# Designed miniproteins, single chains, continued (4), part 10

Each design is a single chain, and the fold is of that chain. pLDDT is the mean over its residues in the fold that is shown.

## One batch from the design tools (miniprotein)

Design m12314
Fold by ESMFold2-Fast:
Structure m12314 (fold): chain A 109 residues (1-109)
Amino acid sequence: SAQKQLEEIKKQVQEINKLLLDIADAINSGNTKKAKDLLKQLVSKLQSLISTVTDKAKRKNLDTVLAHFVELFEEAIKTGDPLTLTKALAVGTAMATEIYIEKEKELKK
């Protein structure tokens, strides 16, 4: 059912938000290797979800945001800059939210 699919998307968004926090923790603890490995996992999950978005314009915008998000997190991992990390987390959270909104629109119509 549409409701079961939406609940599955909610779980995936929660997993993405958890990965965002785990990457931030790895950066703050100086564990660069763990941060890079978790970022690769996060990007794969985001790419998979974005590929399911049926609105072509929204999917293209999400792909662009994902590229910017990856650059911000790679810079945060490289520099340890708290402001860059804050920006990366904000972009990641906004992207996960937008994916959820688009999937909800698809499944309720």
Scores: mean pLDDT 88

Design m12315
Fold by ESMFold2-Fast:
Structure m12315 (fold): chain A 105 residues (1-105)
Amino acid sequence: SPVLEELRKKLRELGLFTDEQIDEIVKILQYFAEKYGEETARILGELVLEIATNTVSSDAREKILALRKIVNTGTEEDLKKLQRLLEIAGLSPAEAKATIEGLKF
């Protein structure tokens, strides 16, 4: 996936992640690409970069909608992978859990 390879380069260039963390991020995003589509994986990848760099989101609605879809339609494994992705990006376990719970119906 060109999207995931470009994201891998950006994550490496930031110097904020170990190679193991980058591999885990890309694996989780590949899982979401296969289940929810490449566009969902791209949106989640941008969210990881924004959390890691403490950058204001250029499209908060797009990210909220992608997260809400996963949280409300996904399996327990999907939610575990999403929480792990948010934690690697820089949220505490409590912040990641609160974010997921806040997106439920």
Scores: mean pLDDT 86

Design m12316
Fold by ESMFold2-Fast:
Structure m12316 (fold): chain A 87 residues (1-87)
Amino acid sequence: MLEEILRRAKEIEEKLEPHREVIEKAMEEAGDIAAKNNLSLEEAEEIFIELLKEAGFDEEEVRKILKEARELAKQYKELLSKDPLAD
């Protein structure tokens, strides 16, 4: 199970690597806006999507990648939460 989660994370990272600089700038800007306006994570994600769309990314593709990343994070959290000592 853990190996499958790590493999999927690597696949997502490899897909995003060619666009890393643009994605990093969008994340930083969205994070700054969210922090200044005390926005939720969901609202920060919408700003991030809008910034990537302005940079020429397909909105549907960005939303799909975020959904996959969120599902992967959930699976990883569930795996850890089954162990009372986690580490």
Scores: mean pLDDT 73

Design m12317
Fold by ESMFold2-Fast:
Order: C-alpha cells, then sequence, then structure tokens
Structure m12317 (fold): chain A 83 residues (1-83)
C-alpha cells in the first residue's frame, strides 16, 4: 500500500540517521530515531516488516556497546585513510 511504502522509506531514513548518531556519539538521538522507526514498522507487513525488524535489532545491539561500535568504525576509517 501507499501507506506501507511511505512508512518503509521513512523508517529506512530514520535508521540511517540513527547509525550516524551512534557514530557521532549521540546515543540519545539514536534511541529516539530507533523508537520512531519501530513505530513506523508497525504498519509494515511481510518482507518489508522483516527487513525493518532486523535493522532495528542490529541498531539496538549497537546501542548496548556504542563505544565498541564507534571504535570499529574508527578502525575501518583509519584503514581507508592509510590506503
Amino acid sequence: SEEEKKAFEEARKLLNEARQAIIDGDVETAKKLIEEAKRLSEVLTGDERKIMEQQIKRLEEMLKDPEGYRAEVAAKEAQLRAL
């Protein structure tokens, strides 16, 4: 449906913003964005719902160790800068 398509696109945008917030060390903003994405995912069905639930779960796992996630991203960026 048009409603599901819009919700999927908005949820995906929010989750991308949440990833960036985690990288930036803004855990409060990341939590708010994830909660909004969860709300939008409630109108989704089938494969789109499954995709959003998997992405949300991954981000919630990152939020349990945001320093570890930031360290991993920083290490990858350092490798790219060294090349």
Scores: mean pLDDT 81

Design m12318
Fold by ESMFold2-Fast:
Structure m12318 (fold): chain A 68 residues (1-68)
Amino acid sequence: SSARKAAAKQANAGIKEVEDAYENESLEVARDLAQKSADEMKANPSMATAAAYFEHVAKRLAEEEKAK
């Protein structure tokens, strides 16, 4: 459906933003960006799956940060 495709497009844009920050900024910036995306998407019921994904990514990045 059109609404679902729009939500997927937003999620893909968020993924690209986190990846770009991971490559061009720092681990901490990428983690903060993933957390911010998760928080924003969590407020939108149609993006619950994407929000969970970004929460998982933020947690994994935080663990990598702690390991070093």
Scores: mean pLDDT 79

Design m12319
Fold by ESMFold2-Fast:
Structure m12319 (fold): chain A 66 residues (1-66)
Amino acid sequence: GPQEEIEKAEREAARAVVEAGTGRLSAAEATQIAKRAADRMLAAGASPEDAERMYEGGAAGAQKNA
């Protein structure tokens, strides 16, 4: 269901944050993964506000881990 897709996308974004911290991912790559996660949430029927919050959380996490 939509929640499972959202959770999977969130996990993928979280993994990208970790990889950005190890230098494997650039800021551009991490941003793209966060965008894909938000897009998947929208495709699953999530609200634009929820997708935006997830994207911002992912971006903040990437900066914290970098």
Scores: mean pLDDT 70

Design m12320
Fold by ESMFold2-Fast:
Structure m12320 (fold): chain A 68 residues (1-68)
Amino acid sequence: SEAEQLAQTRADAAATLAAARAGRLSDEEIREAAALARGLAEKLAESAPALAELLRAAADELEALLAE
């Protein structure tokens, strides 16, 4: 179902952030994860706005880990 897909997306985002915060992801993996989260946020902005905001925040946090 759509609800199950949205729940999986949320779980995947949480797992990725946890791995990044723990230093388990390379800079390239963090860049790819941030780009994916940002793209998903744009696609879900109308249908799932709360999840889109969570994904945008996740992308911002991932990008901050790469900042100078």
Scores: mean pLDDT 85

Design m12321
Fold by ESMFold2-Fast:
Structure m12321 (fold): chain A 60 residues (1-60)
Amino acid sequence: SDALRAELEARLAEEKKILDEQVAASKQTSDAATQERLDKQLARVKEYLEAEMERRLAAG
């Protein structure tokens, strides 16, 4: 359903925005090594969320 895809994409975008803001705040008080680790963790979480959305859409 195109309507379901649009709804899930909107929720995913909002969740990603919250994650970006939380990671940005954490990076303000973190050293360079911690900032790099946070960026890698953020990318992994985003990949997981995108895969979960596609899995849910494929399941019907």
Scores: mean pLDDT 85

Design m12322
Fold by ESMFold2-Fast:
Structure m12322 (fold): chain A 99 residues (1-99)
Amino acid sequence: MKEKREKALEEVDKQIEKVREKLREAEERGDEETARVLEAYLRLLEAAKRAMEAGHGRLAAVKFTAGGIYIAAYSMGFLSLDELLELLEELVRELEEAV
């Protein structure tokens, strides 16, 4: 059990680092829309990490997977920016309430 949890946390940490780098690049380009998406996703990943550390690994996995699906739907044109940001904020709220 311990080794699987540590590996999951390492994967989340790697994803957080990648998103932070992409956020910096978007800000340097003046891409405000991409920066907002990446900032919201970063908040979701950080909330998921805290939930995993608190023992809510299944909840965290479901919520960050849902976040990834919402970002994919937005990228395909099925969601507006405002709809995406509202959905990601709801996922963060649910994760924070669990801890």
Scores: mean pLDDT 84

Design m12323
Fold by ESMFold2-Fast:
Structure m12323 (fold): chain A 82 residues (1-82)
Amino acid sequence: LVEEARRAYEEGDYGRAGELYGQQGDLYRSQGDDIKAAEVYYEGAYAYSLYFRSRGDDESAAQAQGLAEGYKKLAEELKKAA
């Protein structure tokens, strides 16, 4: 999933990249790997922000960017707590 998400992102298919990163995050979360889940959720939310910007949906893009920043912070906090 991560390799497929990275390829989609590099090809400019940000919507697909967001979906694949989200699916990988759900898998990590189900396995109890909250740090890896937060890291790939960050990648997915960031991809969605680019997807919405490409469509002129600045409000949804800002929301997705906010989610990405939240997941990035969460991953760093979890790393410090582990």
Scores: mean pLDDT 83

Design m12324
Fold by ESMFold2-Fast:
Structure m12324 (fold): chain A 80 residues (1-80)
Amino acid sequence: MTATQIFQQALASTDPQEALKLAKEGLKKIKETSTNEELIAQIEHFLKQLEAAIEAGDWERQRTYLEVMLGLARQAEAEL
């Protein structure tokens, strides 16, 4: 499964904890395949924002951060 597919599953999840687990797995896949340190740092930043949004119960912000991370994952895999 590609990082893009993992982030797509995270975005499709209705369980915030499942979405967070999948987002962490997606980031791990990007770190294994990408050499783009700036892009990895951006995904790590949005992952922390996702954790905060989950703690706050802000479903709209959770979806926004997952959509941003999905876009970054697609960019990272397009560079391969």
Scores: mean pLDDT 84

Design m12325
Fold by ESMFold2-Fast:
Structure m12325 (fold): chain A 85 residues (1-85)
Amino acid sequence: MALEHFRRAIELAKKAMEAAKNGDIETAEKYLDEAVRHFEEAVRLFETLPPEEQKRLLPEYFDAAANILAAVTYLVIAKKEKEKE
């Protein structure tokens, strides 16, 4: 189900963000990679749904996208900080 993949993407993106905040770049990249894969699968499934079902899932879609963007941003900052050690 698209909903399960959106929720999994949110969970994994939050784990990626936490790892990035702790300076664990490798773990953050792994979780972010998994989050993006679940998000891509959720979007693929979402595109097959009728408009009313799509509208029902928009909060989870936007929440997943926001959490992935946050995780990417924290990871970029963490990598930049590590380069200046």
Scores: mean pLDDT 88

Design m12326
Fold by ESMFold2-Fast:
Structure m12326 (fold): chain A 72 residues (1-72)
Amino acid sequence: KLDEMAEILGVPRSVVNLAVSLYLSGVSAEEIMEILKKLFPDEVVEKVKPFIEALQKTGDIDEALEEVKRLK
């Protein structure tokens, strides 16, 4: 749930949507973070970082959401 992820992280839905789209296109977590840093404030990028790392670790959006919930 991208809307749920945005609420949990406290970021705009557009940030989560872009991160997921880049991840599904095979862009690495490091490259996604660099792209986001060019488009969004550092505060927003730092908040979404745990989700991007969870996506890379789990390879699954639902499992990444559960990992992020566990960190909060």
Scores: mean pLDDT 78

Design m12327
Fold by ESMFold2-Fast:
Structure m12327 (fold): chain A 57 residues (1-57)
Amino acid sequence: SEVEEYIEELRKKIEHIEKVLKTASGATKKVIEAELAKLKARLAEVEETGEIPEDTT
């Protein structure tokens, strides 16, 4: 399923960004935290709706 593949890919991206966040500081950390929040929100939306956002192929 495309939805399942997308969810797995999002989870992998989140895990990678969380790892990078552990070494980040200052302004870079803030940018990465914002990106992580967006990815987590997107994951929650996809899990609730079962739909992939149109801007993500």
Scores: mean pLDDT 78

Design m12328
Fold by ESMFold2-Fast:
Structure m12328 (fold): chain A 79 residues (1-79)
Amino acid sequence: SMEEAKKLLEQGKELYKAGRYQEAIKLYDKSIELGKDDPRLQYESYMYKGSSYTRLGQPKLSLEYFKLAAAKRAEVAAE
């Protein structure tokens, strides 16, 4: 559900603040899967996933997810 997707994103953000980046990524993946119809949630989830990969020293993966976030931001801006 959309409510579950938002909850997972918020839980992921708390893990991110705690430095638990790999665990945060798993929650962002679930949020992205459940939140298909919410471009804003998709944007935030991809941004945090990209930031998590930056923190894990994986710049190539980070860039990939920031590109996905940019696509979702364009959808949000069109609203």
Scores: mean pLDDT 87

Design m12329
Fold by ESMFold2-Fast:
Structure m12329 (fold): chain A 76 residues (1-76)
Amino acid sequence: GKDYIEELEKQRRELLENSGENSLEYEFLAAVLTGQSDRLRKAAAKGEEEFKKMKDEVDRILKETQEKALSLIKSK
């Protein structure tokens, strides 16, 4: 549960550091990441089956949001 969320947050942070810093796009990505991490933490509290289901959905959302944020940064 927690280790997976922490690893995700670390990977996203490292990618943003390498892709250049833009405060608005970073704030957008960070807000989405925080919201999705909270959803995962709540699911983990309910049990492993709930966590697994939520993890698959959250991973897709985070990947799409990351790609969108990086696209916006690169287009500037």
Scores: mean pLDDT 68

Design m12330
Fold by ESMFold2-Fast:
Structure m12330 (fold): chain A 73 residues (1-73)
Amino acid sequence: SEAEKLVREALRARAAGDYARAAELLRAATPLIVEAARAAARAAGLSEEEIAALEAAVRAQMAAWIAELEAKA
């Protein structure tokens, strides 16, 4: 998937010390990860309230990871 490719590229960038590039790639991956998580949650039979909570949690976690990388750049 495109999200998996972007995350793998971000991890490679981080390993190379390119924190700015890693943050950029994770920012690009965020909407794709959110969409995949929503789709998986719907397929699993979660309620719309549960799906909304999951989306918020995923966005918050991605934002925290991006902020950590940007702080190291």
Scores: mean pLDDT 89

Design m12331
Fold by ESMFold2-Fast:
Structure m12331 (fold): chain A 93 residues (1-93)
Amino acid sequence: MMIEKLEKEIEELQRLEDELTKQVEANREKLSKDQLTEVTLGLADIGVHIIHLTVMIRTKSLSEEEAEKEIERIREETRRNRRRITEIIDQSS
């Protein structure tokens, strides 16, 4: 059973999510309550999707092609969330 490549891609997504979470915490004073709620929920949604995808890959409930497609969707969501966090921080400076 070879899932190592997919697991490495998921680990990269988990690392990026962790970095964004730390960036939000480091800049908490620059975010309004509503903005903090928005970005925190966005990051939580990404985290839930990563956990779900990890389970689906390990149980072989998805083909490799389907798994790669879901990884790409999570990457797009992560890029969107990163852009939003950056916009908020920049507007507050």
Scores: mean pLDDT 81

Design m12332
Fold by ESMFold2-Fast:
Structure m12332 (fold): chain A 62 residues (1-62)
Amino acid sequence: SLEDQVAQLKATIDRLRAELAHAEAELGASTDPARQKELQSRIDDMRRVIAELEAQLAALEK
């Protein structure tokens, strides 16, 4: 149960980190200011969610 929760949380974090890396690559390649702003907002939101999930994972493991 706890082990399954930890595994699922790690899988979710890994997926979000992959999505974050993709969004960061798109931001670096973008020349459209409006799209850059949209991507930056999405990146900021993803970073916040990842940090929250990592804090939850840390609380479950220690």
Scores: mean pLDDT 88

Design m12333
Fold by ESMFold2-Fast:
Structure m12333 (fold): chain A 90 residues (1-90)
Amino acid sequence: SEAPVTITYELTPEEKARIDQLAEETKDKSPIQRALAAIEETMRLTGVKSLDELMVNPKAIDLLAAIAKALGVSQSTLAFALWLKRNGLD
């Protein structure tokens, strides 16, 4: 059987250190709170100013997925957090 091809975003040492700190800061928070933290940190690290800008920026999308994975956030929880933030319910 062939091994599945895994594509991963390559984090810089600085991004990795900040993400590790964010994971420690949020480890006892709800999955939704961790997902919201991942979205906010992605926006800060990439310099995007809105969710609309984030959703069309491939680097921001890939970084968001990497941060969410590091924080133990599922894709469904991340999607729900994006919906909450989009509707001003965060």
Scores: mean pLDDT 77

Design m12334
Fold by ESMFold2-Fast:
Structure m12334 (fold): chain A 88 residues (1-88)
Amino acid sequence: DALLNSPEFLSALEAFEREAIKTYNSITDEELKEKLHKLLGKLQEALKARDLEAAIKTLDELIAFAKENGLSPALIEAIEALKEVLEK
């Protein structure tokens, strides 16, 4: 898959992973942290399966989750950037 090996995808994924790790480590609420971990796992499985529709759907779930829970604007921006690359 040319998309998943593109420099644009790899750059967006790296930025997303960096912001996700920072956000995960900053969360003190164990329930919120577990919900984030589960969503990140769903995204990882979709990407491994090369299921772009499932990946995009999970990124939409992550954006909604991040906005509802007041998570980092940098994380939301990184998720939106990764989604945009996958929608090309």
Scores: mean pLDDT 85

Design m12335
Fold by ESMFold2-Fast:
Structure m12335 (fold): chain A 107 residues (1-107)
Amino acid sequence: MQKELDEKLKEKLKEIVEQSDKLIEALKKGDVDKAKEELEKLMKSVLELAKLISERDGRPEEIPEAEKQIEGLLEEMKKLIEQGKTEPVIEALKEQKEAAEKMIKEL
């Protein structure tokens, strides 16, 4: 059971890494519409990861708050992208990607 959750976590983390790379590429190219689309895909994967972590740690009651926080982050990141403030978003994505890659290696 724990091994199955760890495998699902690895799969979701790999998806997040790939989606983060696509979003960073879109942001670097100044493709605002593509960046917004990739951001929405990434945030959906982050929410699914949060649900898997909450299930693994026995805290499913935290899921609604995590969903609200992720939705808020999505809206703020969209505003930054629309304003052309892409560098802070890119740096945050690189940090999250490195954290996800480290977690994959430790699972």
Scores: mean pLDDT 79

Design m12336
Fold by ESMFold2-Fast:
Order: sequence, then C-alpha cells, then structure tokens
Structure m12336 (fold): chain A 87 residues (1-87)
Amino acid sequence: SMLKEYVKKKLEELKKKLIDEGIVTEEQANAIALILEYTIESLKLDEKQIEEAVEKAYKNVKDMYNDKDKEVQERLKKLPKFYEEQK
C-alpha cells in the first residue's frame, strides 16, 4: 500500500533526524516511531494528518528533550522491550 510506504518513510526520516541531532538513542527513536506508527494505524490517518503527526511528534520530543533529557530517556527505555518482536 502506498499509504503504508508513506508512513514507513516518514517514520524513518523522523528516527534519523532525532538520532542525528543527538536528541535520542537508536532504541529511543525506535520506541517513538513504534508508538506513532500505532497511533497512525489505529486512527487511520490520511497522508496530511500523518505528516502533521510526525512534525508534532518531532517538535514535542525535541522540546521535552531540550528541557528534560534524562526524564525522556528513562521513559522511552521501557517501551522498546516489547516492540522488538516486529516481524
């Protein structure tokens, strides 16, 4: 599906941007992307809504990390555990 590929591309771009800017670790970026992917799929968001959700997630994570790096890191560390069984 074109929509699934679009979501995958946007989430990969988000992960790379967060990691490249030093905002999160690879593990944390994967957790953020997983939650966002689940949200997008459960709400059946359109392409425009997906782009908005990704941009909002990026800004929110960046703002929170800039102010509360350690708090964000510790919360995100708990999430990757279960999603590792992706396929």
Scores: mean pLDDT 77

Design m12337
Fold by ESMFold2-Fast:
Structure m12337 (fold): chain A 68 residues (1-68)
Amino acid sequence: MLDTSAYDEAVVEELARLLSSKEPLETRVEAARALGRMGGPLAREYLELALKGEKDEAVRAALEEALA
């Protein structure tokens, strides 16, 4: 578990934390875009979970773009 894939998963988890409703709107938009660029099943899972709870239209748009 000391390989590059484990490091990428840790980065995805930190970006997912930034999708929290407690974070500023700009931070949530940037985190959604970064997760979309990372790709992979874990990033997609966090993006889908965030979209289900997100009420802000700009953040929802960024999440939908990241899932495209």
Scores: mean pLDDT 76

Design m12338
Fold by ESMFold2-Fast:
Structure m12338 (fold): chain A 55 residues (1-55)
Amino acid sequence: SVEDRLREVDRQIETLGTQYQTALDAGDTSTANRLLTQIQGLVDERARLDEELRA
C-alpha cells in the first residue's frame, strides 16, 4: 500500500540522516554530499506518495 511505502521511505530517510550526521562529524564531505543526494531523492518520493494518498 501507499502507507506501507511511506513508512519504508521514512525509515530510509532516518537511517541515511544518521549516516549523514556521522559523515559530517568525521569531516567526510564527499560521503555527506552523496548521502544528501540520496535523502533528497527519498524526500521527493515521499512528496509524491503523500500526493497519491490524498488522491
Scores: mean pLDDT 86

Design m12339
Fold by ESMFold2-Fast:
Structure m12339 (fold): chain A 88 residues (1-88)
Amino acid sequence: IEELLEEARRAIEEGKLEEAAELLLKALQEILKAMNSKDPEKKKEAEIAYVELQKELVRLFLKTGTLSQEEADKLLAILDERLEELKK
C-alpha cells in the first residue's frame, strides 16, 4: 500500500496522471481488503492509508484542474486533521 501511494505521488509530480490514477486504484483495492481484516492493527493501518490515498486524489484533481488550489488546500487541511485523530 505505502509503496503504491509513493509511486502515485511521484507520477502526479511528473504529470503522469493516468498512471497515478491506476496506482491509486490498486492502492484502494489493497486498502479495502485490509479494512476487512480481523486484525485490528491492519484495520487501523488501512484507515490511515485510506486518508493518505484521499490526499493523493486531491493532488491528482488539482493537477487535472478539477479542483482549484483553494479547494485542494481546504480538503488537505480536513484530511490532515483526520490523520492526526487516527494517529492518537
Scores: mean pLDDT 81

Design m12340
Fold by ESMFold2-Fast:
Structure m12340 (fold): chain A 75 residues (1-75)
Amino acid sequence: DKEAAEKKMKELLEKAEKVSEEKKEELRKILKRAAEKGTISPEEEKELEELIKNMEEEELAYAWMLAGELAKELR
């Protein structure tokens, strides 16, 4: 059962990382287009880039929390 829980945690983390990378890249593309069109200032672009970095950390933390709950349930 513990081995099954560890496998589930690894799969969940891999999926979470892939989703985070895809979402992060999509957000960066939107940010770049907005900056190119002059919709946002260079200062706003820097602030949004920091927000994207923070979101990535929060997404990873959330994935770890879900993996921990799954491990407890599978015992």
Scores: mean pLDDT 61

Design m12341
Fold by ESMFold2-Fast:
Structure m12341 (fold): chain A 85 residues (1-85)
Amino acid sequence: MTPGEQNALESVEKLIEEALKLAEEGKREGKPELAEEGIKLLEGPLALARGHAERLPPGPQKELAEEIAERLEEAKKEIEKIKEE
């Protein structure tokens, strides 16, 4: 990966970690609104990544956008499961 691609993935991983920490804290505190804040934190970046994946020509940048979107979608599903449990 290029340094820029690696930095983008690291930023996404940190964002996912923060969102999951909010969901876990919400579960421990009995505050479902914290899990909702975690989901909101992911929604903007997910919409942006999906938009890039849709509009970019085939190549490494499109693949990166698709991977970012997939990771954010999985994190959102994990938070929704934490919220329901």
Scores: mean pLDDT 81

Design m12342
Fold by ESMFold2-Fast:
Structure m12342 (fold): chain A 88 residues (1-88)
Amino acid sequence: SAATERVIEEGARRAAEAAAEKAAEEEGLSEEEKERLREEAFERTRALLRRIAANPAEAPAALAGAENIEDEEVRRLLREAIEAVAAT
């Protein structure tokens, strides 16, 4: 549904923005490098969330995978996005 797609896009956007910001701050990335990481993270996260929306049974495995993310804020945002999509 349009509502599910909005949840997917917003969740992917928030997680990708946080990941790019953390990487840029820690590694001293240029604005172009930061934007590239954001776009790559957004596309990967959106694809993951769309797969979970199609098959919510994949959510537990995706949540387990998210625990491997080292940054607490990025991990939290990704987990929240996965849970929100699975609940829709």
Scores: mean pLDDT 85

Design m12343
Fold by ESMFold2-Fast:
Structure m12343 (fold): chain A 72 residues (1-72)
Amino acid sequence: TRGEALKALEEAEKLKAEGQKLIAEGQKLIDDGVDVEEGKKLIAKGQALIAKADEIYAAHVVPALEASAANA
């Protein structure tokens, strides 16, 4: 449904933003020498969130928009 696709889009954008933030925070921990191990973990978590966002977008948003366009 359109509402489901919109919700998926919002969730994907939220996950992407959080993922980018975690990568930036992790890199700062490494650069500042505060906690390299925790920094690497945050980068890995951020990358996983971005991958989930891409998956949600491809699986739930793009097909729903294409189906809607085909049937109007």
Scores: mean pLDDT 78

Design m12344
Fold by ESMFold2-Fast:
Structure m12344 (fold): chain A 70 residues (1-70)
Amino acid sequence: SVEELQQQVDETIDQARSLKDSDPERAIQLLVGALRDLSSRYPSLTPEERKQLIKSAGELSHVYLEVLAG
């Protein structure tokens, strides 16, 4: 569902942000893993879930740049 997809992304972002200063490599691995998971799910998603996935991918990409800039 859209809510399940959003929850998964929010949890990944929270985990990555908590690791930014202590373990940025692991933070990057979590974000890249989430982006890979979203990409692999795209063909099996409903139109509503695909729309949410695009927004979620944008948010994950933003946090990825935050960790890299760190």
Scores: mean pLDDT 82

Design m12345
Fold by ESMFold2-Fast:
Structure m12345 (fold): chain A 77 residues (1-77)
Amino acid sequence: DVRAELARLLAEAAQAALAGDEERHQALLDEAGRLAAEHGWDALRELLAAMLAAGAPYADDERRALEAILAAAEALA
């Protein structure tokens, strides 16, 4: 289930960001972006690229961004 894997990656990325583990946070977002690219989710891929380009600290807004990503992924199912 690609959506379950995406949800897992994004949840772990959020937890890594909250823990201050920027390397793990970036690696998990990169993996989510790879998964999005494999499945042709252009809007999700663009959003993930924008989040990575913005860098930290967007921790206060990260939950909203991740919720938007998950909603976009669900709409593609």
Scores: mean pLDDT 65

Design m12346
Fold by ESMFold2-Fast:
Structure m12346 (fold): chain A 103 residues (1-103)
Amino acid sequence: MVDASKADVEKGKSAAKYLFLHFYPEIEKELAAGTFDPSKIKGWNYISLLLLGEYKPGTGIDGLRDLLIKAIEDGRLKVPEEEKEKVLRDIAEAAAYIKSKAP
């Protein structure tokens, strides 16, 4: 009834993908309510700080995707050059995956 096992694990291999696939609904709700707890995402603090500082509630997955991509492109989120293309692609793919499974 819910195909959320192997595909979600596979897509969640990076910190960015993991945030979108496993925590996206809670992150959006908690940011809108002002109750976001970064301790739930221990180890990914730099992404959490970006979301807390710049996310606008109601923009959904596109808003989170655009914030992360922009931060990497602007150099605010530091990613090794050899991983930059992969991380940007992973973020775009994770957003597309979530949108594809949305009602």
Scores: mean pLDDT 54

Design m12347
Fold by ESMFold2-Fast:
Structure m12347 (fold): chain A 72 residues (1-72)
Amino acid sequence: SMEEQREIAEELLEEFEKRAKEAKSLEELDNIAQETGKRIKELNITDEEFLNRMLRIYLEQARKLEEEAAKK
């Protein structure tokens, strides 16, 4: 059901956000994103709001890592 899929999506999003925040490099972040992307496809998650939230987390962490690298 859509309700069960939403619960699975929220759990996956929480785990992705935690792992993304722990990433120390863009390469590590990309590996986490690729693994999560495979899970999304396997689970057939097509919710646009969920996918957009995942993309925002990725972009925010990527920007932070790039800014931290530029300051050194």
Scores: mean pLDDT 81

Design m12348
Fold by ESMFold2-Fast:
Structure m12348 (fold): chain A 112 residues (1-112)
Amino acid sequence: SSSSKLLELIKKSQEFAAEIGRELWDLLQPLEVGQEKVSEILGVDAATKSVKIEELSEEELKEVVEAIEKAAREVAERLGLSEEKKRQLIITALSLVFNISREEAEEILKKY
């Protein structure tokens, strides 16, 4: 990937995390919410907005994960989200960005 494409992907990942944080704040007040409902609310087509993980180097993948974690931390601080909700936000954002399962996203996150 070009450096320009990587910067765009980082910004997109931060935007996803922030959007998910806002929606989760509203939805999690009365009930637990899964990835499917968050995706429905965001109106995102994962295929249109996702990037193949094979297109990223190990360094590029690390930068995307760090960007999502930073955005999730900022959202968590502003909205008073628990660590559980922050982790859910990061996993969901990674899953949406790469069009992978939550289990695969958790595997990626464990390395960072």
Scores: mean pLDDT 60

